# Ledger of designs, part 24: designed miniproteins, single chains, continued (2)

Each design is a single chain, and the fold is of that chain. pLDDT is the mean over its residues in the fold that is shown.

## One batch from the design tools (miniprotein)

Design m4810
Fold by ESMFold2-Fast:
Structure m4810 (fold): chain A 85 residues (1-85)
Amino acid sequence: SVESTFLYNGNKEVSEVKVLVEASEPTTISISVKTPDGVWSPAKTFEVTKEKTVLTVKFPKQTVSQVRVVANSNSSAIKSVSFAK
């Protein structure tokens, strides 16, 4: 299996991260957020079919320093990462 890891800068005072996925084959997407104290959240895992969709991870409003997205697929599935609130 091929695994791709993507790292993105975070944002201040956010309660939601959205990951735009366009998968050409079934793939597993795992999303974790890092706080300024350096701790990573437990990964939230999504099963994605052959589709274009937005994966949303919600949490209590906080500053996120970094987002890690892992795709268990040979296909480039991750298109963008954005924040809300």
Scores: mean pLDDT 79

Design m4811
Fold by ESMFold2-Fast:
Structure m4811 (fold): chain A 62 residues (1-62)
Amino acid sequence: SPEVQAQLEQLVDQYLEALRAGRFDEAERVRSELYALLQRHLTPEQQLEQVRRLVERENEVL
């Protein structure tokens, strides 16, 4: 749904910003929320695609 997609985008942005700021405790918490949302609303194939995109963006930030 558009609401779930917006929430995913927000959590990804929050996660990457926490990583950039060196706020690793916050990043871990946000990442856990992000993965819980993925597991609740997406198929395994969709989850894998979202995780792959997240890893690419992590490599850009770290």
Scores: mean pLDDT 84

Design m4812
Fold by ESMFold2-Fast:
Structure m4812 (fold): chain A 65 residues (1-65)
Amino acid sequence: MPVIELRVDSPEERAGVERLMTEFVRRVEEAVAAAKSQEELDERVGGLLDDLRRRLEALRERLAA
C-alpha cells in the first residue's frame, strides 16, 4: 500500500482532502462498472490516481500561503 503523507493542520484542509477522496472513490466505482477488461480498469484507475495527485497539490498550494 503506498504511503501518502497527509498532514492535516486545519479543518479546511481536512474537508478538502475528504471531498477529493470521496470523489476519487466514486470515480473508481464508475471505472469498475464501465471497464470491460482488467487492462482497461488498470488504465482508468491510473489516470484517476494522477488526477487525484494533481488536485491534492493544487489544494495544498492554495492553503500553504
Scores: mean pLDDT 74

Design m4813
Fold by ESMFold2-Fast:
Structure m4813 (fold): chain A 80 residues (1-80)
Amino acid sequence: DAAFAERMRATLDWWADYFQLSAADRARLRAVLDRILTQPRDVAEHAVRLMFTAAQIAHDLGFSAEEMVELAVRVAERAA
């Protein structure tokens, strides 16, 4: 699972850079991701997928970076 965790953290960093997230929003998403990564692999993979999918949908709908983070966090916390 170390390789999976590293890959997910790298993906989060790429998303945070792409959306130009604040340090506070990056830290919030990282804390949620790290909590998800303590779950069994199948649960973690599903929750991470939903988190990134929610962020992408929010972006496509024209939501702000702060709104995307809030939606991604809420979806992730419900899924894991």
Scores: mean pLDDT 84

Design m4814
Fold by ESMFold2-Fast:
Structure m4814 (fold): chain A 93 residues (1-93)
Amino acid sequence: GSGLPSDVLSRAYSLLLQGDLYRRQALDAANKGDIDRALELLDKALESYVEAYTLLADAARKAGDEDTAKMAEEGKEIVRKILERERETIKSM
């Protein structure tokens, strides 16, 4: 645990799960040939992940936990790159 408030961790975890759900739905839509729907769902996944990592980073900074804030910002950058790669893969289907 990062020492962040349990309500913040719960909200961030819920947002990460929501992102995973949208990402899974995007893959399902892409496999069915619904590329437009897949890209829309992938955008929603990115929004959920970005919100989760932003919430974690902001809470960590407020708590004076600079290392956790940096890790959350790096997590945001990593997820953006992963979803950009997946977006290009879906667009090529």
Scores: mean pLDDT 89

Design m4815
Fold by ESMFold2-Fast:
Structure m4815 (fold): chain A 74 residues (1-74)
Amino acid sequence: GSGSGVGSDGREIRVEVLSEEEARVTVDGETALGRRVYAEGDRATFAAHTPSGTALVGVDLATGEVLGAAFLPR
């Protein structure tokens, strides 16, 4: 599934869940492969490193809905 949400700093984040281990994450037009760093039930957290920083995105694995997101600029 795919979804979008807004990070804690107001940036729009898009997520496409590729598997339970991997998702494509797009922040401000930068796309990176996110890897699962945490999972509980149908919820997973992916970390994706872009040239501008690190995105941490919580998603529902069934729908791709973004449950929460944070972006840490470098």
Scores: mean pLDDT 75

Design m4816
Fold by ESMFold2-Fast:
Structure m4816 (fold): chain A 89 residues (1-89)
Amino acid sequence: MSLEEVALRLAEAAARMAGDVTPEQAIKAVKNAAEQLGLRVLEAKITKEGDRYTAEVVLEGPDGIARGTAVAEKVGDDYRLVEARAERL
């Protein structure tokens, strides 16, 4: 799995969790997952704007740095992933 794919998956997981747990709990889960893969989290943020949560995860691996970004939106009582992307920095 590429560094970009890991960053994408962690950002998606954080955005989906953001409606059900505290931002601190979601960030801790991301850091624990990255650590198990031998990766460093340089930045992890969850931002709420209206009924949307944006999660950003910046990971450092041996070969570089990647950013994952995911947006989840409230639909009824659930949060749906509406956008996700990853990029090499």
Scores: mean pLDDT 82

Design m4817
Fold by ESMFold2-Fast:
Structure m4817 (fold): chain A 97 residues (1-97)
Amino acid sequence: MKEKIDEEIFEAIAEIAYAVSLVDAANRLGLPSTDRSAEVLKAAIESVLELARRHRQRGDEKTAEALLRVGEQMIDELAKLDPETAAELRKRLEEVR
């Protein structure tokens, strides 16, 4: 694989970890979820779904499946903040299968 793709995967993982950390921090403090958290989650989910699609097209089923599983978990979190956008992203996830 190209070095750019490897870097892109690493950045996507970091973005996912950051988004999850922000939502978890808000929940731990008993604060309501914010639009900012929803925006960060949506962007991270879109990145994960695009990467999963590319890996699946290249025959890397293991990485694609892992990315889709992470995306599904993030969509569940987004559904608490923005259920309509979460439903749209869930349909896109099914298309990548």
Scores: mean pLDDT 70

Design m4818
Fold by ESMFold2-Fast:
Structure m4818 (fold): chain A 87 residues (1-87)
Amino acid sequence: SMEEVQKMVRGLESLADFILSDPSLSEEVKEELVSKLREIAEKVREGKLSVDEALKEAAEILEEAYKRTGNRVTYSLAQLLRKELEE
């Protein structure tokens, strides 16, 4: 629904803002993650990605960042998105 799309876009924008404010992440990783999350938000807004596809892609981006950096915040955020996808 349009309401689910709007909620997803706002959720991704809030996630990007949270990432930007987190001191445990390097500026380079922040810039990369925020860029990718904003691209997902735009695709959802344009109807190119479903809400479930956006949750999956956002989780995968955060999981990849965790594998590369060992950063626990990216792991925790990915787990939250995976749980939302399963519910």
Scores: mean pLDDT 86

Design m4819
Fold by ESMFold2-Fast:
Structure m4819 (fold): chain A 80 residues (1-80)
Amino acid sequence: RETLALMLAGWLLGQIKPKLSDKEYAEAKKKIREAMEYFINGDVDKAIEILDEMAKKFPQVKEILEQGKESLKDAARIAK
């Protein structure tokens, strides 16, 4: 879980950086880290909730965040 979360966080942060301002990116980075911490601890629903709230707040990266959510759901479904 830790390796997968780290890889997904890195991919998400790289994809959203050019689409957000420095201030928006700093907030998004914090939220993505929070979501990955919940995922690592087994709280997949909370991780998905955080990504959903981010997609509402930053519509310019919504598609990227939706891909991240699908990746988390797939990993959780197979591991459960």
Scores: mean pLDDT 78

Design m4820
Fold by ESMFold2-Fast:
Structure m4820 (fold): chain A 94 residues (1-94)
Amino acid sequence: EVEELLEKGTEEDILKAVELFLESYRNQKLPSLKELIERAKKVTELLLKHKDNLSPEQRKELAFLLRSLSEFYRALGFTELADIYEKAADELEK
């Protein structure tokens, strides 16, 4: 019967929902893409504002990290995030 199939399906869905709920409860909710973009802009702006307080070596290391983040987000299809980090890396190396 359709009811037996729904009960069996809902049992697996309930188990997955409980696992996601526990993970979300422990780790907080995942930020939205919009929140990630806003945070990336704010962090990169602050970093660039204070770049003269960083040694040339620190700027190069941070630029490498930002390029790595850009490649990571680009691979996920988050092109706007990738562009923000790449642009900041280029600016740090100038």
Scores: mean pLDDT 69

Design m4821
Fold by ESMFold2-Fast:
Structure m4821 (fold): chain A 62 residues (1-62)
Amino acid sequence: SLMEEIDEAMQLMEQSVFSLVPQETADRLLRLHAEGRSYAEIARELGYSSPSVVRKELQQLE
C-alpha cells in the first residue's frame, strides 16, 4: 500500500544515516573496488587497520 511504500522509503533513509560506514566512505570503497584496487590498497587509502575490514564493508555495500 501507499503507506507501506512511504514507511519503506523512510526506513531506507534511516539505514543510510545509521549505517556503520558513512556514505562518503562507502562511496570511496565502491569506487576504489571498481577501479580494481586490492583490499590492502583500499585499507591503506581509507585508514582501515586491516584488509578484512574493507572486504566485510564491501560485501555489505555490493
Scores: mean pLDDT 67

Design m4822
Fold by ESMFold2-Fast:
Structure m4822 (fold): chain A 72 residues (1-72)
Amino acid sequence: SPDLPAEEARKLMLERLEELLKEYREKYEKEGDEKEKAKAEAIELRIRAALEGREPSAEEVARAKKAEEILK
């Protein structure tokens, strides 16, 4: 909810991103699927930006979009 304290909302978002990161990394490790690796890298960039209290950079966004396009 947008009415949650910003710190609490951020913590919940980071917990969800960490769960997704773990899932994609485990799939890559077990299956060797480069798609799962690309998804994990995109999530890592989002977590890093959130931990630094900033929006993802244009470069980080472009990298994530390139990964998604390669995976179509």
Scores: mean pLDDT 71

Design m4823
Fold by ESMFold2-Fast:
Structure m4823 (fold): chain A 62 residues (1-62)
Amino acid sequence: MLSEKEIVAAIARKELEELGMSEEEIEAVVRVLLTEQLTAGQLADRVREEAPRAAELLRSHA
C-alpha cells in the first residue's frame, strides 16, 4: 500500500543510513528531494548518484 514515491523515499533513507548519516540529516535530505517534485525514477537515480560521492567523503574522514 505504499506509493512509488514512499518506496523510493524508503530506499533513499536506507542508502543514506548505510553512509553513516544521522536520522535528522537523512530526513532533511529526503524532504528536499521530495519537495523538488521529482519522479520516483529521478529521485532513485539522484540518490544512487549522490551515495558514491558521500561514501568517498566519509572514507576520507573515517
Scores: mean pLDDT 64

Design m4824
Fold by ESMFold2-Fast:
Structure m4824 (fold): chain A 82 residues (1-82)
Amino acid sequence: SLVEEFAEALFEAYKAKEQGDEEKAKEYWEKALKIAAELSEEELRQAYILAAERYARYLEEQGRLEEAAEARAGVEEARAAL
């Protein structure tokens, strides 16, 4: 679905930014924004939550617990906004 495609693009953007690849992060972010134009506000919030949860799990797998906790805080803020 477009929701899943947006979530994947957004997750890749977060991952690239954490790896220090700012240009690649911007490329994926711009890709996500193009998909976002076709989604409702509710679908965008759901996709953001999915992307942030995947990113937090990625950080946990890498042993980056402090950064994972920050990403999970972002998920809780996004859920509260729904």
Scores: mean pLDDT 78

Design m4825
Fold by ESMFold2-Fast:
Structure m4825 (fold): chain A 81 residues (1-81)
Amino acid sequence: LPLETRRKIAEAMAELGYIPEEEVEEVATDEEKFEEALLKVPATDLKAVAEKAGVPFETLREVYLEVGIREGLELMQRALG
């Protein structure tokens, strides 16, 4: 995602209470922290985050699923490697 889009999503997550407002810039500029913050959002609330951020729900859903799959694969690799 472009930095501008990540910043909008981070601001929306902070407004909805998933991250502190003081973490918005750090979450927007650090991809790993952005992914960690995104996973704190329940799947049921993802549409509300997308609406608040002014981004298409489909775009945010795709990123959310990709991050979740990657985390699952890393956990499996650490357990089995």
Scores: mean pLDDT 79

Design m4826
Fold by ESMFold2-Fast:
Structure m4826 (fold): chain A 91 residues (1-91)
Amino acid sequence: GAAEELERLVRRARELLEEAERMLAELKAGREPTREDLLRAIALLLAAIGLKFEAEQLLKRHPELAELAKEAIELAEKTLELAREILRLIP
């Protein structure tokens, strides 16, 4: 159902955010950026955009699940912000 789908999106958003936070911390600590970092940052950006879109569509159809949908959207937006910051650190 819609609740299970939103719970899946929240879990996925948390995983994406954790990966973005780890990558950003490593790069800020002075690790040299690699081509793999660029590809991963782009993948994080695209995944977060898609997840936010899915959560917004579920919110429109199921306003009773607003709390879960908003959590997924907020986590996705934070992941987008971090992915953009990572991309700025890669020349």
Scores: mean pLDDT 89

Design m4827
Fold by ESMFold2-Fast:
Structure m4827 (fold): chain A 104 residues (1-104)
Amino acid sequence: GEKIYLKAVIRAGKHTIRIEGVMTEDEATKQLGTALSMFAEKIKEAVLRTKNREVHLTDKSPLELAAELVRLAVEDGEVRAEAVGQKVDGSEVKIEIELEAKKV
């Protein structure tokens, strides 16, 4: 597949995960999905914002959220998201995500 430059920052509570590099969209989706899965088993709701649109998601997996984030960042250059994840114990976590992507 074609490669992108991706820069991602995921914040949940006191934790921050950073992902940066040149990779395929599929590799980006997998890395982001894995990182999100460290904070939440399921995404209850998320609001994704770009310069061109706002997207609302409900009842998604971390991988499904990651796929939409990568798609929007590639199409619009940058996406910011606020999500409410559900942990294994049923408690909720707020997750903030920032992605920028460009084709290389």
Scores: mean pLDDT 90

Design m4828
Fold by ESMFold2-Fast:
Structure m4828 (fold): chain A 91 residues (1-91)
Amino acid sequence: ASISVEVRPDGTVVATAELDDGPPGYFQVSLRANGRLYHAPMVRLEAGETLTVSFQFPTPVSRIVARFYYADIAPVSVARLLGEASLEAQP
């Protein structure tokens, strides 16, 4: 599994996560910037599929952290972190 993050010219944050291998399941991307956390809706993915999430934060972002989780829907299950990407504004 892999994840990347970019900021578009309009300030929109875009995270792209790919499930390279493994069993199908439910997955989620979260974006953290400026002390705020956004959880994208969970989606079902199979090996080779990609999840793209976009979000516009209310203030300009200096640093963004994107995380890709395996979301187990069973009552006793815990979300598992699969990947993390971070981006800082370049001067």
Scores: mean pLDDT 73

Design m4829
Fold by ESMFold2-Fast:
Structure m4829 (fold): chain A 117 residues (1-117)
Amino acid sequence: MDELQKEVEELFENLGDPKAKAVFFLAMLLAHEELVKEEAEKNGKLEEVKKKSKEILEEAFKLLNLPELNEEEKKYAEELAEEMVKIIREKRAEGVSDLEAWLIAAKKALEKIIEKL
């Protein structure tokens, strides 16, 4: 796990491109929103989750001085989020911890972003 966390951190630092970082952050937030959506709907918390996700996204973009994404870049982030959700669900089913499942998914998303650059 510690090695996996360092690999993710190194891949993220090596992006360099602010748009690539923006795509990664959007993908992470969309994946989180999808994973909690069903539970949030059952508890009447869906609007609170959506509002919090938007606030986190706006804060992350401001803190890292990330550019606004166009519709094609947003669509790519959505595709990455779907892949991440699939990985996390598969790893959770295998008994992998939530943190480790997220790190595995994040590493895969970062590798795909780097390959596209």
Scores: mean pLDDT 79

Design m4830
Fold by ESMFold2-Fast:
Order: structure tokens, then sequence, then C-alpha cells
Structure m4830 (fold): chain A 71 residues (1-71)
């Protein structure tokens, strides 16, 4: 519960950064979310690169990867 709530907060912050055009900050926030979810180094790098693009498709893939890391 606590871990998922914090992860949701980080995802909302990442979306806010993308909406503000702050793609570097969005990437850093995505990396923090991935580490919290228990992602490996490959997954952390991948979510960072995806968050930098700021597309809906890339953000959807970030969410999918974070859910898989939580499992």
Amino acid sequence: MEKEARLIGLLLRMIGDVLDGNYEEAAKTAEEAARLAGANDEQIKRVSELAKTGTPEALTEVYRLLKEALE
C-alpha cells in the first residue's frame, strides 16, 4: 500500500514534468519510481529514455514496466 501510493505520486510528478516540458526532470523522476518499484539497471535506463520522449505511448510503457517490476 505505502510503496504503491508513493509510486503513484512519482508517476503524477513525472506527468507534471512532461506537461511543463521538463523532460530531464521527468526522466529523473521515472528513474526514482523504477528504483522504488525494484527495477533492475536495464529497466531503470529504459524508463529514463522513454520518459525523455514525453509521448503518451512512452508514458504508457513506463507504467507497464513499473507494474512488472512491482510483481
Scores: mean pLDDT 81

Design m4831
Fold by ESMFold2-Fast:
Structure m4831 (fold): chain A 91 residues (1-91)
Amino acid sequence: SEFDRDVELGVAILALAVLLKTIEDNPDLDPKEMAEAVKRYADWVLEHLGDDKEALEEAISLFKKIQDAAKNQPEVVKAATEAIKRLEEAR
């Protein structure tokens, strides 16, 4: 339904925004755990919002911000880069 779709989009965007803020505010977090979180959110977006071009573009924007925030964490940068590629291929 339209309501369920809007809720799924809202949850995905909020979760990615929270992940971004967590990476920005906590530079001492385990980069492996952050990389796994990025991968999980990319998988979730593709599973639930893969057919929504606008949702994919919003998610790509957030993953690019995560990539920038995690510049000194190569595992997180790699995960975000791979997430961006997967989402760009789906749109």
Scores: mean pLDDT 78

Design m4832
Fold by ESMFold2-Fast:
Structure m4832 (fold): chain A 85 residues (1-85)
Amino acid sequence: TDLQVKAIDNSIDMAKKAAEKNPELALRYLESAVQLIKSLLTVDPDTAKRQAEKLIETMKEIKPKLTPEVQERVDKLIEELKALL
């Protein structure tokens, strides 16, 4: 659980750092974080839901810095995470 939370937080931080200069790389980190949250949901649903809320907030925050193609994919990831809540 702690190791998974650290991995999610690291993916979020890397996505934020990559967003402006490398939107495709930022998207890969966001996709990784979503998969880690889905995995965590089967073990610790309360922590997974908290991490999902944090990731949704981060995605909304960085979305304006991304390309239109990546924004569309991020919207799908947000809806996917919301479905888990």
Scores: mean pLDDT 85

Design m4833
Fold by ESMFold2-Fast:
Structure m4833 (fold): chain A 96 residues (1-96)
Amino acid sequence: MEKERKIEEVVEEGAERLAPLLARMLNIPLEVALRAARVLLEQTARLAEEKGPEYAREKGVALIRETAALAGASEEETERLVEILTETVERIGEIL
């Protein structure tokens, strides 16, 4: 179905953008970061479908900020991750 396919494309694009930053921030292999980013965005997309994109954005942003803080990431790195997640959720919301 076209709508579901578009969401899958947005999730994949978002994961590809998040993964290099997560790999650097957490000092993990890119392959592991790609898997983690995809899981995060798939869960966020599911949450957006069930509870709305605003709720999904808030939960996703909170998780990213907590993870970045635990990893000792800079404010600039954290805001870049938040930006990519927010843009991805907004695009999912437009498709829903």
Scores: mean pLDDT 84

Design m4834
Fold by ESMFold2-Fast:
Structure m4834 (fold): chain A 61 residues (1-61)
Amino acid sequence: ELVTVGDLKGVPKEEVDLIKKNFSKLPEDFTSLSREEFIKVLKSIGVSEEAAKKIYEALTK
């Protein structure tokens, strides 16, 4: 999906779903990671660097 409501603003549903599916593979403090480490972790589960940047920016607004 290209536009998602009820999820992170400006982030596609597919990228959010990848995070949700792989939640057990993420550190407990995943959302508190630095920008570089956050992007690195998301890329390891199949999220693109571009989407990871958008997710981080939306989360830290």
Scores: mean pLDDT 65

Design m4835
Fold by ESMFold2-Fast:
Structure m4835 (fold): chain A 85 residues (1-85)
Amino acid sequence: MEERIRRQAREMAEGLVAWAAAHSDEEVRAALEAAGERWVAAAPPELQERVRETVARLTEAVLAGDAEAAAEALVELARIAAEIA
């Protein structure tokens, strides 16, 4: 199961990095901040800070073109989502 999650996270990360390369840093930040705000709002209070920190790491990794770091952040978001569900 973890291998499947890592593979999906890597594919998503590569897609996000490619998308970000075609857009301005301002557009990328705005889109990921908007998504992150929705994810934080959906999380229980005890997990909100962890979601916020993970979204910040994802945004920085995507802007840096670091698909590996972006994939790690997506895996963490998936783990948090599993705790909520």
Scores: mean pLDDT 82

Design m4836
Fold by ESMFold2-Fast:
Structure m4836 (fold): chain A 71 residues (1-71)
Amino acid sequence: DVAERRNKALATGYETGALLSERRARDAFAQGEALEKQGNTEESKEYYEKGKRYLKVAEDLRAKAEELRAK
């Protein structure tokens, strides 16, 4: 039905958003590691915290996608 197709499309959208957030988390962690090696501990900490927030966003988006697919 239309609602089922819409829910599957929304779930795919959330899954795509989760992948993007996971990518951004990896980039943030990589930047944090680079800053830590440079002795920039304050900025490094900020990037690690940013990466953790992106991972939480990805987790929330995956949970929404799973809920929509489970019905």
Scores: mean pLDDT 85

Design m4837
Fold by ESMFold2-Fast:
Structure m4837 (fold): chain A 60 residues (1-60)
Amino acid sequence: GEAERRAALERMARSLRERYGVDLSLEQLQDPEAVRRAMLAAGVPEPVALAAVHEVRKLV
């Protein structure tokens, strides 16, 4: 449901912050391109950024 989707997005946001130092709003996290750009800007390698984008696409 919507509550489970929101909880999954919040856990993803925490994971990205803790692992890569990337702070994204839940709105930005729902935009795969925003996730990709933020991770690349933080110096995360492209294959890792693309893997995170793939995980976000499963939640959107």
Scores: mean pLDDT 80

Design m4838
Fold by ESMFold2-Fast:
Structure m4838 (fold): chain A 78 residues (1-78)
Amino acid sequence: MREERLEVLEALLRHFNPDTPEEEIREDAERAIEAIEAGDPSAAAAWLAELLELPVEEALARLEEARRAAEAAKAAAE
């Protein structure tokens, strides 16, 4: 679900940017989810790569990891 993916993305962003205000982390996570839901994960990956100072391939892997974690959490809820 969107809320679960948002929580995972917020946790990832907070881990890499611990000094970033919570409002900015939420906004950034929501932008990433909106790009993914619009069917352009590459745009979301490019944005995360810039934000986290990671290669685009690594950022894409992080997004897919977050998506998998959210799906696993949903499956574990029965």
Scores: mean pLDDT 66

Design m4839
Fold by ESMFold2-Fast:
Structure m4839 (fold): chain A 60 residues (1-60)
Amino acid sequence: SAADEVIARARAILASDAGAGQRTAAGEVLRAVESGKVSGEEGLRLLDRGLAQTAADPPA
């Protein structure tokens, strides 16, 4: 299901060496989906948006 997919993706990011912004986005989405605050499909969209926003940070 979409919920299982977003939970798996968020947990994979949290277990990886991803940047702090990506981990924060993954943790927030994971919490929201697990608490029933958002649907799995909405969680996937929120995760993709959060990761894209982090990737769009200006070069240091």
Scores: mean pLDDT 77

Design m4840
Fold by ESMFold2-Fast:
Structure m4840 (fold): chain A 80 residues (1-80)
Amino acid sequence: SRELVERAERLLREGERLLAEGKELLADPEADVTRAVGTALRGVGLAVEAALLGRRAIRESEDPELIERAREAIERAGKL
């Protein structure tokens, strides 16, 4: 399940990036609100997918290092 953890971590990083970008666009009065909202929602969607993959990795793995990495990914996703 290392592949599940690595995939969760990649999706989480992209989700965090998109959500941050969407929040910056929402703070800009000259920005397209529809684009800003769409970017933020894509970020949230990736964070949800990352959390689901992380939960699956915890269920399928007996490796404490992978379980800890998966827990960290789920916790970070929940903070978005």
Scores: mean pLDDT 85

Design m4841
Fold by ESMFold2-Fast:
Order: C-alpha cells, then structure tokens, then sequence
Structure m4841 (fold): chain A 95 residues (1-95)
C-alpha cells in the first residue's frame, strides 16, 4: 500500500541515519532518539507483538551503548518486515 511504501522509505532513511551516527561516534542521546524513531516505524510497518519486543530490545541496547546488540535486534526486525517472521535460530534474542 502507499502507506506501507512511505513507512518502508522512512525506515530505510532512519537506518541510514543510525549507521552514520554510530560510525561518527555521535552522542548517545542522539543515537537513542534515532533508534526510538526507527523502532516506532518498524512497529507501524509490522504491527505484531514480536515487532514491539524487538523495538524495546533495540532501544534498551542503544541505551546500554551495546551497538552490536542493537545491530542484531535491528537485523531481526528487518527480517520480520521483509518476511513476516523472524528465524529465531539465526537471530536469537539476547539473554
């Protein structure tokens, strides 16, 4: 749908912004704010409990400064957006 295309474009833009902010060692507050926007866009794209779970984990990892953990959760959310499910063997949730 047109709404889904707009949300996907926003998700891609925010993902690019996040990668740039992490690579440039931007302040944690700016990274967290961007992750919150990216997570919310992902929830709006998928609208499942799993999307909310992944979104909450992404925000938590960003607040912890665990950008590797953030990337893992983001990849799981991307898989959910693209395929409608997450392969939990390939993208295990953190402890």
Amino acid sequence: SPQQQQLRSRFVQLDGQLRYLIASNAPQEKIVSTVESLAQTGIELVQTPKARELAELMIRKAREGDYKGLENQLQALIQLIDNGYVDEELFPLPE
Scores: mean pLDDT 83

Design m4842
Fold by ESMFold2-Fast:
Structure m4842 (fold): chain A 96 residues (1-96)
Amino acid sequence: MTPEEIAKYLKRKEELLPQIVIELARALGISDEEIAALEANPELLEELIKRVEEIAAEGHRLAAENPDDDAGREKKAEEIRETIKEAVAKAVALAK
């Protein structure tokens, strides 16, 4: 695996993370208007992306330490869902 391949992967990941977070918001039943408010606030969107990545990394670490802890993995997934909802609510409030 070359350093160039790793750099290309990290750039693609950085470009795709906003789209993945928006797709998750849609899957959670968040409205297009609320998503548009989040997209209109790049600082909140970037903060949300970083927080989601941190929670996902923590969930992956816990899964590696306790492979049989399905409940722990689901709690981390729930934490991601709540983090997305909170960020959208903040973006909507700031759009007023």
Scores: mean pLDDT 74

Design m4843
Fold by ESMFold2-Fast:
Structure m4843 (fold): chain A 65 residues (1-65)
Amino acid sequence: SMMEEQRKKKVADLLEQSLIDLLKRQGKEITEEVKEEIKKYSQEHAGPLLQAMLTGRETARQLGL
């Protein structure tokens, strides 16, 4: 589904931005090599993270949160 792929892309983009922001706050130098590693990591982990988020949302719903 295009909607599923789009959600994965949004999760990957958010994860990438969050990791970059974290490194900046830690005073780490963000080289182009580091950016590519973060991008790859984010793309590889977007699916599992999206699944975890959807599971958490359903669990919260079942608990009335």
Scores: mean pLDDT 80

Design m4844
Fold by ESMFold2-Fast:
Structure m4844 (fold): chain A 98 residues (1-98)
Amino acid sequence: MRFRLAAETFERIAEEAEKRGNEELAVVARALAYVARASAEGRGLDPEESEVVRRAGELADADPEGLRKEIQRLLDELLKEGKVTPEQAQALRDFLAG
């Protein structure tokens, strides 16, 4: 799995979600970017990253499948618009499947 590439792609999803006013999706995508980035760097989460991940976990627990589908839908839109590469999209899909 390409954790660094997945992190960069989740950061793009978070930015696009914020731009669209979807604050919950932005928090979840940012948390996933932090987890992927920490994995790429071989480190644990710092306290600020851990707090965002905790908040994202609460949101995901309410509708984990709905949030997964929202991330996938936005990823597909960005891929179609040429804003993410096929390699970035695949790295994010592999991360979500694990």
Scores: mean pLDDT 83

